# Ledger of designs, part 9: designed miniproteins, single chains, continued (6)

Each design is a single chain, and the fold is of that chain. pLDDT is the mean over its residues in the fold that is shown.

## One batch from the design tools (miniprotein)

Design m20298
Fold by ESMFold2-Fast:
Formats: sequence, C-alpha cells, structure tokens
Structure m20298 (fold): chain A 73 residues (1-73)
Amino acid sequence: AMEVEERIRKLIEEARKALESGDLVKAYKLIQEAFKLADEAYERGELTVEQYKEFKKEILDLGVELGRKAKAA
C-alpha cells in the first residue's frame, strides 16, 4: 500500500532526529526498523524497485552517520 512509503519515511525522519539529538541507541533501532520494513514491503510488492533503492540509500546514509557519531562518542 502507498501508506507503507509514508511509514518508512516517518522512520527515516525519526532516525535523523535521534541522530541530531545524539540518541544513538534510538537512532540505531529506528534505522534497523526502517530497513526491515523496506525489505518486507519490497518482498510483498508494495514498493517499486526505484522506491526500494531510494529508501535503502537513505537508510544506509543514516547508518554511515550513526557509525561516524558512535566512533566520536
């Protein structure tokens, strides 16, 4: 359903906010949840290849930022 895109986007947004606030544990959990939801939605045919690729890129970029901040903490 189109609403799954909104759910994934919301998780990405919340993860970004958690990273900005320094809540690395919350950011990690939200990133993992977003990844899982995107993978499951793609397997169910609820995301196009293009949508899935875009979401995975954004989630991976957040994961890289999390790793960078965790090393600095």
Scores: mean pLDDT 83

Design m20300
Fold by ESMFold2-Fast:
Structure m20300 (fold): chain A 81 residues (1-81)
Amino acid sequence: DKAVEQVQKLVEKRVEIMEEKGLYGNTKENTKKAIEELIKELEKEGILTEEQVKILREIAENSVEDGEKVTELAQELLKLL
């Protein structure tokens, strides 16, 4: 589903932009919160299952640490569509 893949790319790009802009201090925590807010907005549309939301939250938790892991999780999420 294009929507899920686009969400993952938006989340990953948002994390990258925040890091590139030199948002320091609690950057990792602030980035995670921004990603979680994005996931929450998508849940309101009712197009995501509980399992898909769980994977997206795992992506959010790993996005600030490991971009490669984020890509792997996105692929796993796509398999559930």
Scores: mean pLDDT 58

Design m20301
Fold by ESMFold2-Fast:
Structure m20301 (fold): chain A 99 residues (1-99)
Amino acid sequence: SAAAEEEKLKRKVELLVEEINTLLQKILDMDPSLQKYVDQLERRKQEALGDPDLEVRYKKLVELANIASEILKKIREYQKDPSVTKEQLEAEIEKILKG
């Protein structure tokens, strides 16, 4: 039924929110000075959750999880490479956030 499919999609959204929350916490754990970018991702999460279309909500959250994962990867690369500056890291994060 449509109601059963809606409940399945709601459950997928809940699991994806938990995944995003975990990724955002990992970013802050690695570098607390990146709070401003986590705040931007948190706003995007709230915007996605406010969408009345569950399918659109899910797609937006998938995109957000991918963005958070890419940012976390860039932070890890930055921590391993002493030639990369903090300003370069932040510029790369801003590019990821823009798509």
Scores: mean pLDDT 90

Design m20302
Fold by ESMFold2-Fast:
Structure m20302 (fold): chain A 88 residues (1-88)
Amino acid sequence: SSSRTRRMNGVVTNFMGSVSGHTGWYMRRMSRSTTPNERSRVRGMWNTVMNTMYNSTRSTMSTVRGTPVSYQQMQDMIDAVVNAQRAA
Protein backbone atom coordinates (compact mmCIF):
# COMPACT_ATOMS: atom_id res chain seq x y z
CA SER A 1 0.00 0.00 0.00
CA SER A 2 2.83 2.47 0.81
CA SER A 3 4.46 1.66 -2.57
CA ARG A 4 1.10 2.21 -4.32
CA THR A 5 0.62 5.49 -2.41
CA ARG A 6 4.10 6.71 -3.47
CA ARG A 7 3.35 5.78 -7.10
CA MET A 8 -0.02 7.56 -6.97
CA ASN A 9 1.61 10.67 -5.42
CA GLY A 10 4.12 10.57 -8.30
CA VAL A 11 1.27 10.52 -10.85
CA VAL A 12 -0.39 13.52 -9.11
CA THR A 13 2.93 15.45 -8.89
CA ASN A 14 3.69 14.77 -12.59
CA PHE A 15 0.15 15.88 -13.55
CA MET A 16 0.51 19.13 -11.53
CA GLY A 17 3.90 19.78 -13.14
CA SER A 18 2.42 19.20 -16.62
CA VAL A 19 -0.49 21.56 -15.84
CA SER A 20 1.99 24.23 -14.68
CA GLY A 21 4.15 23.78 -17.80
CA HIS A 22 1.18 23.90 -20.19
CA THR A 23 -0.27 26.93 -18.34
CA GLY A 24 3.07 28.70 -18.93
CA TRP A 25 2.89 27.75 -22.63
CA TYR A 26 -0.74 29.00 -22.84
CA MET A 27 0.13 32.35 -21.18
CA ARG A 28 3.11 32.87 -23.55
CA ARG A 29 0.97 31.99 -26.61
CA MET A 30 -1.87 34.29 -25.49
CA SER A 31 0.60 37.18 -24.96
CA ARG A 32 1.81 36.67 -28.58
CA SER A 33 -1.75 36.53 -30.00
CA THR A 34 -2.53 39.78 -31.82
CA THR A 35 -6.18 39.12 -32.82
CA PRO A 36 -9.36 37.73 -31.16
CA ASN A 37 -9.30 34.85 -33.69
CA GLU A 38 -5.73 33.89 -32.70
CA ARG A 39 -6.68 34.01 -28.98
CA SER A 40 -9.77 31.83 -29.63
CA ARG A 41 -7.58 29.29 -31.50
CA VAL A 42 -5.02 29.21 -28.63
CA ARG A 43 -7.86 28.69 -26.09
CA GLY A 44 -9.16 25.79 -28.21
CA MET A 45 -5.71 24.16 -28.27
CA TRP A 46 -5.34 24.67 -24.49
CA ASN A 47 -8.76 23.07 -23.80
CA THR A 48 -7.85 20.06 -26.00
CA VAL A 49 -4.50 19.60 -24.22
CA MET A 50 -6.11 19.87 -20.75
CA ASN A 51 -8.88 17.36 -21.61
CA THR A 52 -6.26 14.93 -22.98
CA MET A 53 -4.06 15.29 -19.87
CA TYR A 54 -7.03 14.80 -17.48
CA ASN A 55 -8.21 11.66 -19.31
CA SER A 56 -4.66 10.24 -19.63
CA THR A 57 -3.87 10.91 -15.94
CA ARG A 58 -7.18 9.38 -14.77
CA SER A 59 -6.38 6.27 -16.87
CA THR A 60 -2.90 6.05 -15.25
CA MET A 61 -4.44 6.49 -11.77
CA SER A 62 -6.92 3.66 -12.55
CA THR A 63 -3.98 1.41 -13.53
CA VAL A 64 -2.04 2.24 -10.32
CA ARG A 65 -5.14 1.73 -8.11
CA GLY A 66 -6.28 -1.39 -10.02
CA THR A 67 -9.87 -0.03 -10.26
CA PRO A 68 -11.52 2.72 -12.36
CA VAL A 69 -10.96 6.25 -11.00
CA SER A 70 -13.80 8.80 -11.41
CA TYR A 71 -13.21 12.54 -11.92
CA GLN A 72 -14.28 13.16 -8.29
CA GLN A 73 -11.85 10.51 -6.99
CA MET A 74 -9.08 12.03 -9.13
CA GLN A 75 -9.81 15.46 -7.60
CA ASP A 76 -9.80 13.95 -4.08
CA MET A 77 -6.38 12.36 -4.75
CA ILE A 78 -4.99 15.67 -6.05
CA ASP A 79 -6.37 17.53 -3.00
CA ALA A 80 -4.82 14.94 -0.64
CA VAL A 81 -1.33 15.46 -2.16
CA VAL A 82 -1.72 19.28 -2.12
CA ASN A 83 -2.85 19.23 1.55
CA ALA A 84 0.05 16.93 2.52
CA GLN A 85 2.55 19.28 0.80
CA ARG A 86 1.04 22.31 2.61
CA ALA A 87 1.26 20.48 5.98
CA ALA A 88 4.96 19.70 5.43
Scores: mean pLDDT 82

Design m20303
Fold by ESMFold2-Fast:
Order: C-alpha cells, then structure tokens, then sequence
Structure m20303 (fold): chain A 93 residues (1-93)
C-alpha cells in the first residue's frame, strides 16, 4: 500500500541518518527492499532533513493519495531516470 511504502521510505531515511549512508547506498537498499523510485527519492530527501517529523510524512501521504490516480507512472519514470543519471555521474567521479 502507499502507506506501507511511505513508512518504508521513512525507515530507510532514519537508518541512513543513523549510519551515515550515501545517496548511492540509500538507492541500493531501497531497490533491495522493493521501494519505488519516488519512495527512494523521498528517503534521500528525508535523510538530508534531520528535522523531518511524522506530521510532514502524514501530509505527504495525504497529497500523494489525492494525486495517485492522476500522476503515477509518468512521475515515477521521470524520477527513476533522474536517479540513473545521478548514479552515472557519481561513478565518473
């Protein structure tokens, strides 16, 4: 469910902050856990925001539930492509 996916993104973000995971490691672990590209991007964003709260995640969940029917696959594909481009650039450094 969307609620379970958002909770998984939050858990990954908390783990990343606690363990000091890189964006690449967050992407790898997110993929291993079956997270979508959108959820992985959310986890990366939340890992960079140490003051993220449950209220923030509940609001994000509400917005995504309202918009889910209109924007699912096209947004997901664009985010996944951006992640792929980022990974390719990091490998060259």
Amino acid sequence: SLEEQLEKARELALEARKKGLSDVEIIERGKERGLSATDILLAITLAQEPNATEEFLERAKEILLEKRAELPEEVEKRIEESIKEYLEKVKKE
Scores: mean pLDDT 64

Design m20304
Fold by ESMFold2-Fast:
Formats: C-alpha cells, sequence, structure tokens
Structure m20304 (fold): chain A 56 residues (1-56)
C-alpha cells in the first residue's frame, strides 16, 4: 500500500544520505534513482539530485 511505499522511500533516502556521508557517490546515485523511480519523479528532478551528489 501507499504506507509501504512511503517506508521504502524513507529507507532509500536514508541509504542515499549515508552513502554520501561515507563518500560512496555511486551507491548514493543508485539509491536516489530508485527513490525517484518509486516516487514517480521527473528526469529533471533526478538530474538535479545527481548533480548535487557530484558537487560534494
Amino acid sequence: GSMEKEKELEELERKAVRAITLGDAEAAKRYVEKAHELAGKSEEELQRSLEAIDAV
């Protein structure tokens, strides 16, 4: 259900943030891509998130 989707999104976001903190940009990008796909976000929003990771 939608609540399960929300929990999956939160978990993916936490994993992405942790990966960024640990310097694993590749893992962070994969988690962000999955989160955006699950949330139905646009390619433009995904691109902005990936650029933010590369800027660190």
Scores: mean pLDDT 77

Design m20305
Fold by ESMFold2-Fast:
Structure m20305 (fold): chain A 65 residues (1-65)
Amino acid sequence: MKISAEQGAQAIQDLYDSGQDDDMIADAVKTLATSGASKEALRAMAETAKKLGYEKAAKTAEELI
C-alpha cells in the first residue's frame, strides 16, 4: 500500500486527536515507513508532528526520508 503525503499528515493528526503522545506517534511513524510510506508522506508526517509539538516523532520521520 502506498501512503500519500495527505494520508501521512492525516495519520499523525488522527493519532494526536486520539490522545497519543510523542513516543507513540514516533513508533507509528516507524510502522508507516515499514508499511510503504513515500518520502513525500514521511516529509508531511514530519511537518505535521513538528507543528503539533511532537519533536521526537518529527525527528523520526526526518531520519527515515
Scores: mean pLDDT 81

Design m20306
Fold by ESMFold2-Fast:
Structure m20306 (fold): chain A 70 residues (1-70)
Amino acid sequence: GEKEKREKLEKEIERLEKEIEELKEEIKKLEEELKKNPNDKELIIRLIGAKLRLIGLEFERELLLKKLEE
């Protein structure tokens, strides 16, 4: 049924939005740590990795939102 598909998409979007918010908080913490240690290569790599994950999650969210509009 259409209702069941919509509820599933809404739950997936909600999960992604929660993950995005948690990841944004992680990025802020990593950026603050990097300000204290600007040449820490491990922090730089972790921050880049976190930002790439954020881009991926935001892209997935946009795709699911587009499906919900249809």
Scores: mean pLDDT 85

Design m20307
Fold by ESMFold2-Fast:
Structure m20307 (fold): chain A 89 residues (1-89)
Amino acid sequence: SEEAKKYYEKGLELFKEGKYEEAIEYFEKAIKLDPNYAEAYYYRGLAYLKLGKEELAISDFEKAIELDPDSEVAKEAKKRIAEILASQR
């Protein structure tokens, strides 16, 4: 949706500024309007990862993969999950 995209774009701006908690709020708003927004899940996962919230990050990366498994976002999400799991061993 157009409104979901606007919230996503605002979240992305905040993410690039290092404002991870605020970015998460806007990605959550995008996801509430469009639960199939794979890219919003991916960037929310990245923001969780920046905040050290690995379990929440993995959950969001898995959701991004589920929603669009053949996308660039899904490929990056798979790499992020692998990196997190490798760091725990």
Scores: mean pLDDT 90

Design m20308
Fold by ESMFold2-Fast:
Structure m20308 (fold): chain A 114 residues (1-114)
Amino acid sequence: DPEFIEYMRKNREKREEELEEEVRKALEEIAKELGVSVEEFEQRLRDGDEEARKLFLEKVLRVLQKHANKVHEEMLKHGIISQEEVEENNKKFIDQLMSKANLSREEAEKIVNA
């Protein structure tokens, strides 16, 4: 649907604002759980802290995937992508999270199904 593609392009700013807000909330949630500031957590990520990286992948990537799932839902509604294609993409993403981010299957599924 070319009209839907143009709609998605024109609404990029709104999607970016929504994503930024959700990422900000996820970072604040991680900082609260660790008993540190967001700035201190971000510094740990920059320093290559593996535990901080794992939490970032589990919490922030989950927010990113939730946003992607919402986009996929709109694409499905307009017949651009099939439900089977979404399910296959999710399976591949789970496998990638397990192999690249050293997450368990349960942790990866929790991110993808957010």
Scores: mean pLDDT 72

Design m20309
Fold by ESMFold2-Fast:
Structure m20309 (fold): chain A 76 residues (1-76)
Amino acid sequence: ASAERLARIAEAGADAAEKMGQTVAANYFREAADLLRAGGDPEEALRKLMKGINQLDDAAREAVVRAMQAEADRLA
């Protein structure tokens, strides 16, 4: 299911952000994952993901995006 797949990708981003001490970004990614699993508004979930990305420093952003891409590839 597309919503579950996106939620798992968001959780991978949250885990990577948390590992790098980026707790605010991790919380936004988890909120997006929860919203996607609840069948909530996809546009609001996207806004939460974007807020998470915007909270990351440059080094953390690269690591988080890489983790999200790896999870997307694993689920393909």
Scores: mean pLDDT 84

Design m20311
Fold by ESMFold2-Fast:
Structure m20311 (fold): chain A 67 residues (1-67)
Amino acid sequence: MDEKIIKDTAERLVSLGIPKEEAEKVARAVVTLAKNAGIDPQALADAVIRETEILGKEVVENLLANA
């Protein structure tokens, strides 16, 4: 279920220092963007988490701007 991917992704983003409200917005945006692009939502979520660990908060901000 997409809701589970959203919740799990948001929890991981919170663990990386992203505020809960922003993490939930990003998780929802990632799933929506993946569906619109025909990408696996779990694969895109995993990629976003990895990039956030490496590049920090700017990846999250760019996703919110582009979703």
Scores: mean pLDDT 76

Design m20312
Fold by ESMFold2-Fast:
Structure m20312 (fold): chain A 63 residues (1-63)
Amino acid sequence: MELPSPEAIAAELYLALGEFYLRQGKVDEAIETYEKAIELARKAGDEQLVKWAEEGLKRARSL
């Protein structure tokens, strides 16, 4: 079993941080954080992480 790529780990951390900002009502910070998560997930080639980050971004923009 191979370890996750550094980009995949970073994408997961940014995804969690974006969710945290949304819970605090920091919408602008959440949007920026989710955009970074999408970029890192794409570099990692992780389609599921890209999808989750895009869903988070849509939620933030719907506020």
Scores: mean pLDDT 82

Design m20313
Fold by ESMFold2-Fast:
Structure m20313 (fold): chain A 70 residues (1-70)
Amino acid sequence: SAEEKRRETERKIEELREENERQIEEEVERLRKQGVPEEEIKRRAELLRGSSEGLLEMYRSVKDLEIEKE
């Protein structure tokens, strides 16, 4: 059903969000090891989180369109 497909999409989005947060944490640790200032690290992490959320919203929109075409 469309409802089941939407629930599967939301579960996948949550999995991707968790993976994206892990990748951002790894990037933050890498930048700290390179001696990047904390203010710059914070700015970059915020940009990465924003970009990640934008991609997840795009993924949701594409999946919703696929469900509607069935």
Scores: mean pLDDT 83

Design m20314
Fold by ESMFold2-Fast:
Structure m20314 (fold): chain A 73 residues (1-73)
Amino acid sequence: EVKERLLARLEEIAKRDPSVTPEELADMKARIEKLSPEEQRRLLAHVDRLEAEGKEPAEIIRDVRFLLDTLEA
């Protein structure tokens, strides 16, 4: 399931960024769970692309927050 894959990837990335608090991670996960399956696929594809490009965990987390704000607007 796309949601499960996205949440698992986010947790792995957050483990590599000590600036991400448990509260912030929980908020991002809750927001992802409210996205449509299409929005979740777009976000997962974006995360996969950033990781493939060698972006730092903090940069990926920042982009995830930005996209969540954009998708919910």
Scores: mean pLDDT 81

Design m20315
Fold by ESMFold2-Fast:
Structure m20315 (fold): chain A 95 residues (1-95)
Amino acid sequence: SEAFKYLELGKEYAKKGDYDKAREYYQKALELEPNNKLLQAQIYYEWGEMLEKLGLLEEAILVYKKALELFKEVGDYEKAKEIEERIEELKKKLE
């Protein structure tokens, strides 16, 4: 899948610290398969992790909430619970 390839490129650039390219590839992946809810959930999750590592905690919470709703819609309740717990932990860091 071209969209999955762009997700992997986004992850690679995020790992290298090239956050502008990571964001570009995440956006391209979302645009290629707008009805693939599982892939969109994975993209928002990876994007949220990148924002969290950057210390952009408020933005990370917003993006994680998008991933959370999508994982619930596809029935991945274990991943949804993990994200929900992560959001609550980030909220505690914001006071």
Scores: mean pLDDT 88

Design m20316
Fold by ESMFold2-Fast:
Structure m20316 (fold): chain A 85 residues (1-85)
Amino acid sequence: MPVEVFIGLTMKPSMSEQEARDIQKRIIEEAETKYGAEVLSSFVNKNYIFIKLRFESRDVAEKFVEDIKQRYSDKVEKITADMLE
């Protein structure tokens, strides 16, 4: 059953908007190429990154969220992820 994932990243105060855009682009590329996700929307506003994705199944979405948390939790201030079916 397809699921939508909302990912929010709050950057550290020391991070630039360009670093946020780089992280956004990399997350989107990984979602599309490794996990087959469809990008529904994304934006960067100052120190906040928002990405809305659709995955083919919850299992694929969960693996993606775990991968993103492992890669970026130490690099950003906060990561949130919500899944809707």
Scores: mean pLDDT 83

Design m20317
Fold by ESMFold2-Fast:
Structure m20317 (fold): chain A 70 residues (1-70)
Amino acid sequence: LKKELEKVEGIGSKKASLLTKAAEAALKGEELSEEEKEELEKLVKELEEHNPETLKQVQEVLKKYVERLQ
């Protein structure tokens, strides 16, 4: 998952790590830290406003990851 996210244009290692933690937490019912939740919200908002195509690619990577676990 992290490596696939890093290949998305505009997503570096730090952003890929945050998105991977969020996806794993959601699937396992684990809680993110308050700092990670705030960073995730800021990242999603930034992508929605400035890079909606990058957000779409991230969502497709996450969807495929979830489908592979089912």
Scores: mean pLDDT 75

Design m20318
Fold by ESMFold2-Fast:
Structure m20318 (fold): chain A 76 residues (1-76)
Amino acid sequence: MSVELSDEEARESIEAAEELIEKAEEALKKGDKVKAASYLTAAEILVSVALLTRNEELRKRAEELLERIRELEKEL
């Protein structure tokens, strides 16, 4: 049915999302809300992919990143 996400694919998505979140935080610090929104949207897509993981540790990391994205989106 659905594509089963490997631990490696989940980890790569999480790492890419973390990088985009850092770029979003930097953009917000500079007052560039449009750029920040773009990075947060891309990070949310990657986190959504990572949440398909069956690995509990990776899933928890993805959930923590999703919460961080939601907090930053409130500043937009």
Scores: mean pLDDT 83

Design m20319
Fold by ESMFold2-Fast:
Structure m20319 (fold): chain A 72 residues (1-72)
Amino acid sequence: MKEKIKKEIEEIIDEAARLLQKYGNSITDEAVEAALLMIEAAIASKITDPNEQEALVKRLKERLEELKKRVE
């Protein structure tokens, strides 16, 4: 079950990155922060292992940071 939840969260991260790639220039920083907070909350509620939480949150933040650099 934990592995299935992890994969679902990774898919959500991939979709979020794809949407930011398409709409990054028109999305406010506040909207991006809100989405990030919601995803982090979902990870914390479903993944109890702090190492797994940290890995998924780090992956999301790194992916978003890379996309921001591509539009700057």
Scores: mean pLDDT 67

Design m20320
Fold by ESMFold2-Fast:
Structure m20320 (fold): chain A 58 residues (1-58)
Amino acid sequence: DLAAQIAADMLEERGLPELAERVRQAIADGDGDTVIALLDEGGVSQEELLARIRAALA
């Protein structure tokens, strides 16, 4: 999942590698609610995530 990989990378870029690892684990477990909560905790907005995905596809 490209969006999931980008989300984890964004958290690592913010200096939050523990949150990035937890996001990867939540994705592996199929726990979308935990993924959303961890992104919010790391300060990653939906708009920011979508902008990064668009940049990766361009």
Scores: mean pLDDT 78

Design m20321
Fold by ESMFold2-Fast:
Structure m20321 (fold): chain A 68 residues (1-68)
Amino acid sequence: GEERERELEIARHAAELLARKEAEKLAPGELPEIEVEQVSDETVRAVARAGDKEVVVELSIEEALELV
């Protein structure tokens, strides 16, 4: 339903934000390149690449909602 779609959107946003923060921490001064994908009905994954560093953040909807 619409609620599920909103929860997934929140999870995508949270995963992207966390991946960006971790990438900046590991490679300060590099602009991270971030991809977010849905890996299951309840889970999203964000991959951030900055310089020679890669960060992967995987969040369930429940985990993402707890973070916001």
Scores: mean pLDDT 80

Design m20322
Fold by ESMFold2-Fast:
Structure m20322 (fold): chain A 56 residues (1-56)
Amino acid sequence: MTITREEFEEPAREVRERLAELGLPEPSDELLAWALTSNNLDVDAAVERLVRLLTA
């Protein structure tokens, strides 16, 4: 899967905003990249994955 920097930045921003709205800490860039790439840039799936990790 070829991902441009710009294509990655928008989903990453949305994930960070959703986590902030839930009162969760900001994920590291590495954790965010892992969640997004593992879920084919699906913001909803990435948020669900990160919520599980941050609330464990």
Scores: mean pLDDT 76

Design m20323
Fold by ESMFold2-Fast:
Structure m20323 (fold): chain A 85 residues (1-85)
Amino acid sequence: SSLTQVLLDAAEAAARLAEAAGDERAAEAARRTAELLRRGELPREVAEEVLRLVKEAILALLRGDTERAARLLEEAARLLEEALG
């Protein structure tokens, strides 16, 4: 779906931004989020929530808030792990 592709692109963008910022924790969480997104289809409600978290993480990375970015991406990965089983 177009939503899944937007989500994957956003997670990959977050990983690149985190790597550029030297935020290894956020980069690892973003890569994990992208990996999980490739494993299967998500309920739309979960996909929309994960997209919101990834977008907020990108904004946090752009502001230099590495701790907030890492927490948001870890939450995104957690929701995906729960949804995918």
Scores: mean pLDDT 87

Design m20324
Fold by ESMFold2-Fast:
Structure m20324 (fold): chain A 67 residues (1-67)
Amino acid sequence: VGNEAAVEPLIKALQDESQYVRAAAAWALGQIGSKDERAVQALKKALQDESEDVRIAASEALAVLGV
């Protein structure tokens, strides 16, 4: 549960020090399928992440969202 309520903590998780946490957050935002501007902007920022796993997850999420 926590479909839309999960967006806020996931956006915060995109700023985590762990690349694993950031990648999981990006993937989860894509799975929720919400086109909220905050989520889209956070995912676009994650596309510039130093971690390839994070960039891949963000790219896949944005593709699912049609961005």
Scores: mean pLDDT 78

Design m20325
Fold by ESMFold2-Fast:
Structure m20325 (fold): chain A 80 residues (1-80)
Amino acid sequence: AMEELARRVEEALREVPGMPEIVIESVRQAVLAAPDLEAALRNVEAVLDNAVREGLMSEEQARRALEAVREAIRETEEEL
């Protein structure tokens, strides 16, 4: 479940224009470390917020990334 979610999240984030590889990897690790889907979403939100604060990505990219992650979580829930 979590490995499949991590893969879907990685694929979805690669569709966001200009998404930094370091942020994609950080999000992937955050998902893999989460005990459940709710924790995965919280961990991803924290990673994206930090990336924007550090100037690694724009707020617009973060919004698109979070939307993509929410869609990946929904797809994973539908399969469970």
Scores: mean pLDDT 80

Design m20326
Fold by ESMFold2-Fast:
Structure m20326 (fold): chain A 73 residues (1-73)
Amino acid sequence: KAEEHRRLGEEYERQGNFREAGRHYRRAGDEYERQGNLEKAAEYYRRAARAFIRAGNYGEAIRAGTRAQELAE
């Protein structure tokens, strides 16, 4: 499940659809967090934040970035 969202995020990013890429990276982060893999969760929340910045979706970017920071410590 986390792997599927990672794959979809990468696919959408390749297509230049950064909004959908960000959403899938965020869902990958959520799934890794649910599994207790906080390092990967933080990684994918950071990827989501970067994608959302590129999409111009700054609110989502801030939320994803904050989540990544919280999980890193």
Scores: mean pLDDT 86

Design m20327
Fold by ESMFold2-Fast:
Structure m20327 (fold): chain A 100 residues (1-100)
Amino acid sequence: SRAEELIERARELLEKLKEAAKEKDVKSAKELLYELTEVAEELVRTGDREAIEEARRIMREAMEILDELAKEVEPKEARELAVAATGGALRVIGAEVDVE
């Protein structure tokens, strides 16, 4: 299904984000976060409860990775990571599943 394809893509991007953070590659981490956010927003748009919950889980983990990376880099780069995080990622985390 489209949701399964998007979940696989999101997990792949999350693993790449972990590697970028390990290498303290702020540019790649930002680009991967933007790409991951787009995939997560597509997961939310499917309306599938399982896909929405997985998107939230992945985005929370991505935000935790970026928060840890921000502690290890220069203040300017930490601010750039915070700005990247304040967009679609927070929207995805806040998405609700209506069960009615």
Scores: mean pLDDT 80

Design m20328
Fold by ESMFold2-Fast:
Structure m20328 (fold): chain A 58 residues (1-58)
Amino acid sequence: GAAEAMLEVLKEIGADKKFTVEDIEKAEEIFLKLLPEEDREAAKELLEELRKAVEKIE
């Protein structure tokens, strides 16, 4: 499902190293297109957490 897809993206990005803002933006585009509204809220929360982690580096 969509949640599993989000975890796979997170795992790949996180497993290699830390993700960049560009990686988050790409994931966000995919989520916005592929995810139904119900999963979109969960995806937004995940992306917010990721964005905060990246922002502290910037």
Scores: mean pLDDT 64

Design m20329
Fold by ESMFold2-Fast:
Structure m20329 (fold): chain A 72 residues (1-72)
Amino acid sequence: SEKAETAKELEEHLEEAIEHAKALILGAPPEEREKVLKRLLETLEEEAKKFPEAKEALEKIKEAAERTYKEA
């Protein structure tokens, strides 16, 4: 069995995590979206340091969040 539970859980729920990140950005007032994005990116960077096995999945979430902000 896979022992990287955090990475496995993130990969298994990657699409859900991306949707949540998008909703968080798009649900914020336009003037607060940059603040929301910055906090989200900081959180993802901290999680990548704690769980290196999840870094790839976290980078995908980061990319989706940045693209959502850019296109909003």
Scores: mean pLDDT 76

Design m20330
Fold by ESMFold2-Fast:
Structure m20330 (fold): chain A 100 residues (1-100)
Amino acid sequence: SPAEELLALALRLGDLLGALEDAHRAGDEAAFRETAERLLAELRRALPLLSPETQARVEALLAEARAALAAGDLGAMLALLTEAVDLVLAEVGAQLEAAA
């Protein structure tokens, strides 16, 4: 169901963000970069499920996150991906509430 797909997305995004935070805390740059690429791919796959307004905001954050990663600014990358995940989770929550 659409609700099951949204719940599965929310769980995957939460798990990946947690793994990204853990890698950053450990100073494991290789694990951070690998997890960040997975999270970027999941967020990009989520875009068609979001409202046009949330899509535009997330796309802007993903572009900024890519630039931060290219610059080696892992702290900025974490902050930008956290904001993108928070926006997607808020939209998912709103869609699930509307479908109830």
Scores: mean pLDDT 87

Design m20331
Fold by ESMFold2-Fast:
Structure m20331 (fold): chain A 68 residues (1-68)
Amino acid sequence: DKATLLRQLAMELELGQHPDPFGLLEKATKLSPEEIEELIEELRKKYPERYVPDPETRERLLEYAEKV
């Protein structure tokens, strides 16, 4: 399910140190489920030790992912 993968991607971006989490989520909405899974795996390899951003940013990222 593409929506489930987008939510998973939002969680990875929320926990990671990605400089443009919203831009990457928007780009991912245009990808296939298979491409989103590949992107999630790539992000996990690039940001293995994640830093948790502020709670407001986390809530906004998750809300954005669920909306699409």
Scores: mean pLDDT 67

Design m20332
Fold by ESMFold2-Fast:
Structure m20332 (fold): chain A 67 residues (1-67)
Amino acid sequence: GPSREELIREAERYLELGKEAFDAKDYATAAKYFEKATRIYEELGIDDERFREADLGYAVAKALADA
């Protein structure tokens, strides 16, 4: 399977895509990308600023998409 380093890069890419979708007000797409990033960080046991940013982004984007 993918290496830890490859998974971290994938999570960073999803975090960036989530931010781009959020800025475009595509909250449903933003929520999906932020969720993908948080799942990767959780699987790797990473609970730093990147995880917190993705987790917060997911919560906010999901609330806006569900409104």
Scores: mean pLDDT 89

Design m20333
Fold by ESMFold2-Fast:
Structure m20333 (fold): chain A 68 residues (1-68)
Amino acid sequence: TADDMAFLGDLVDWLEDGLRKAGVPEDEIRKTVGKAWKEALEHIRKGDREGAKKVVEKLKKEAIEKQK
């Protein structure tokens, strides 16, 4: 579980950094990060690290596209 939580933490940090560099507003970053934790954690609970990564990648893309 510790390794899974470290993986999820790194994944969410990557998301937050990417959104901030893309100029996404802080309130939207906060919402997206919260959603990423909930959805990715569900995948981690099922042992699906690849699914967790795909969910976070999708949420990053959607948040950036929303700002266009």
Scores: mean pLDDT 82

Design m20334
Fold by ESMFold2-Fast:
Structure m20334 (fold): chain A 65 residues (1-65)
Amino acid sequence: SMREEAIRRAEEAAREALKKLKEGSDETKFNAAFLAAYQVLRPHFDPEEAEKLAREIADRLVAES
């Protein structure tokens, strides 16, 4: 579905944002990943749902980095 594709693209965007950042605090990494994911999700989801999904993606990816 378009929503599943959007979630996958959001994760890709968040990973790319973290890769470009190179160094930073966990807070800086979270903010970069969150914003990248949120931008991709926003056109496909309600703002609250997009925020929740972006936060889940950012938390997971920062913990893995």
Scores: mean pLDDT 84

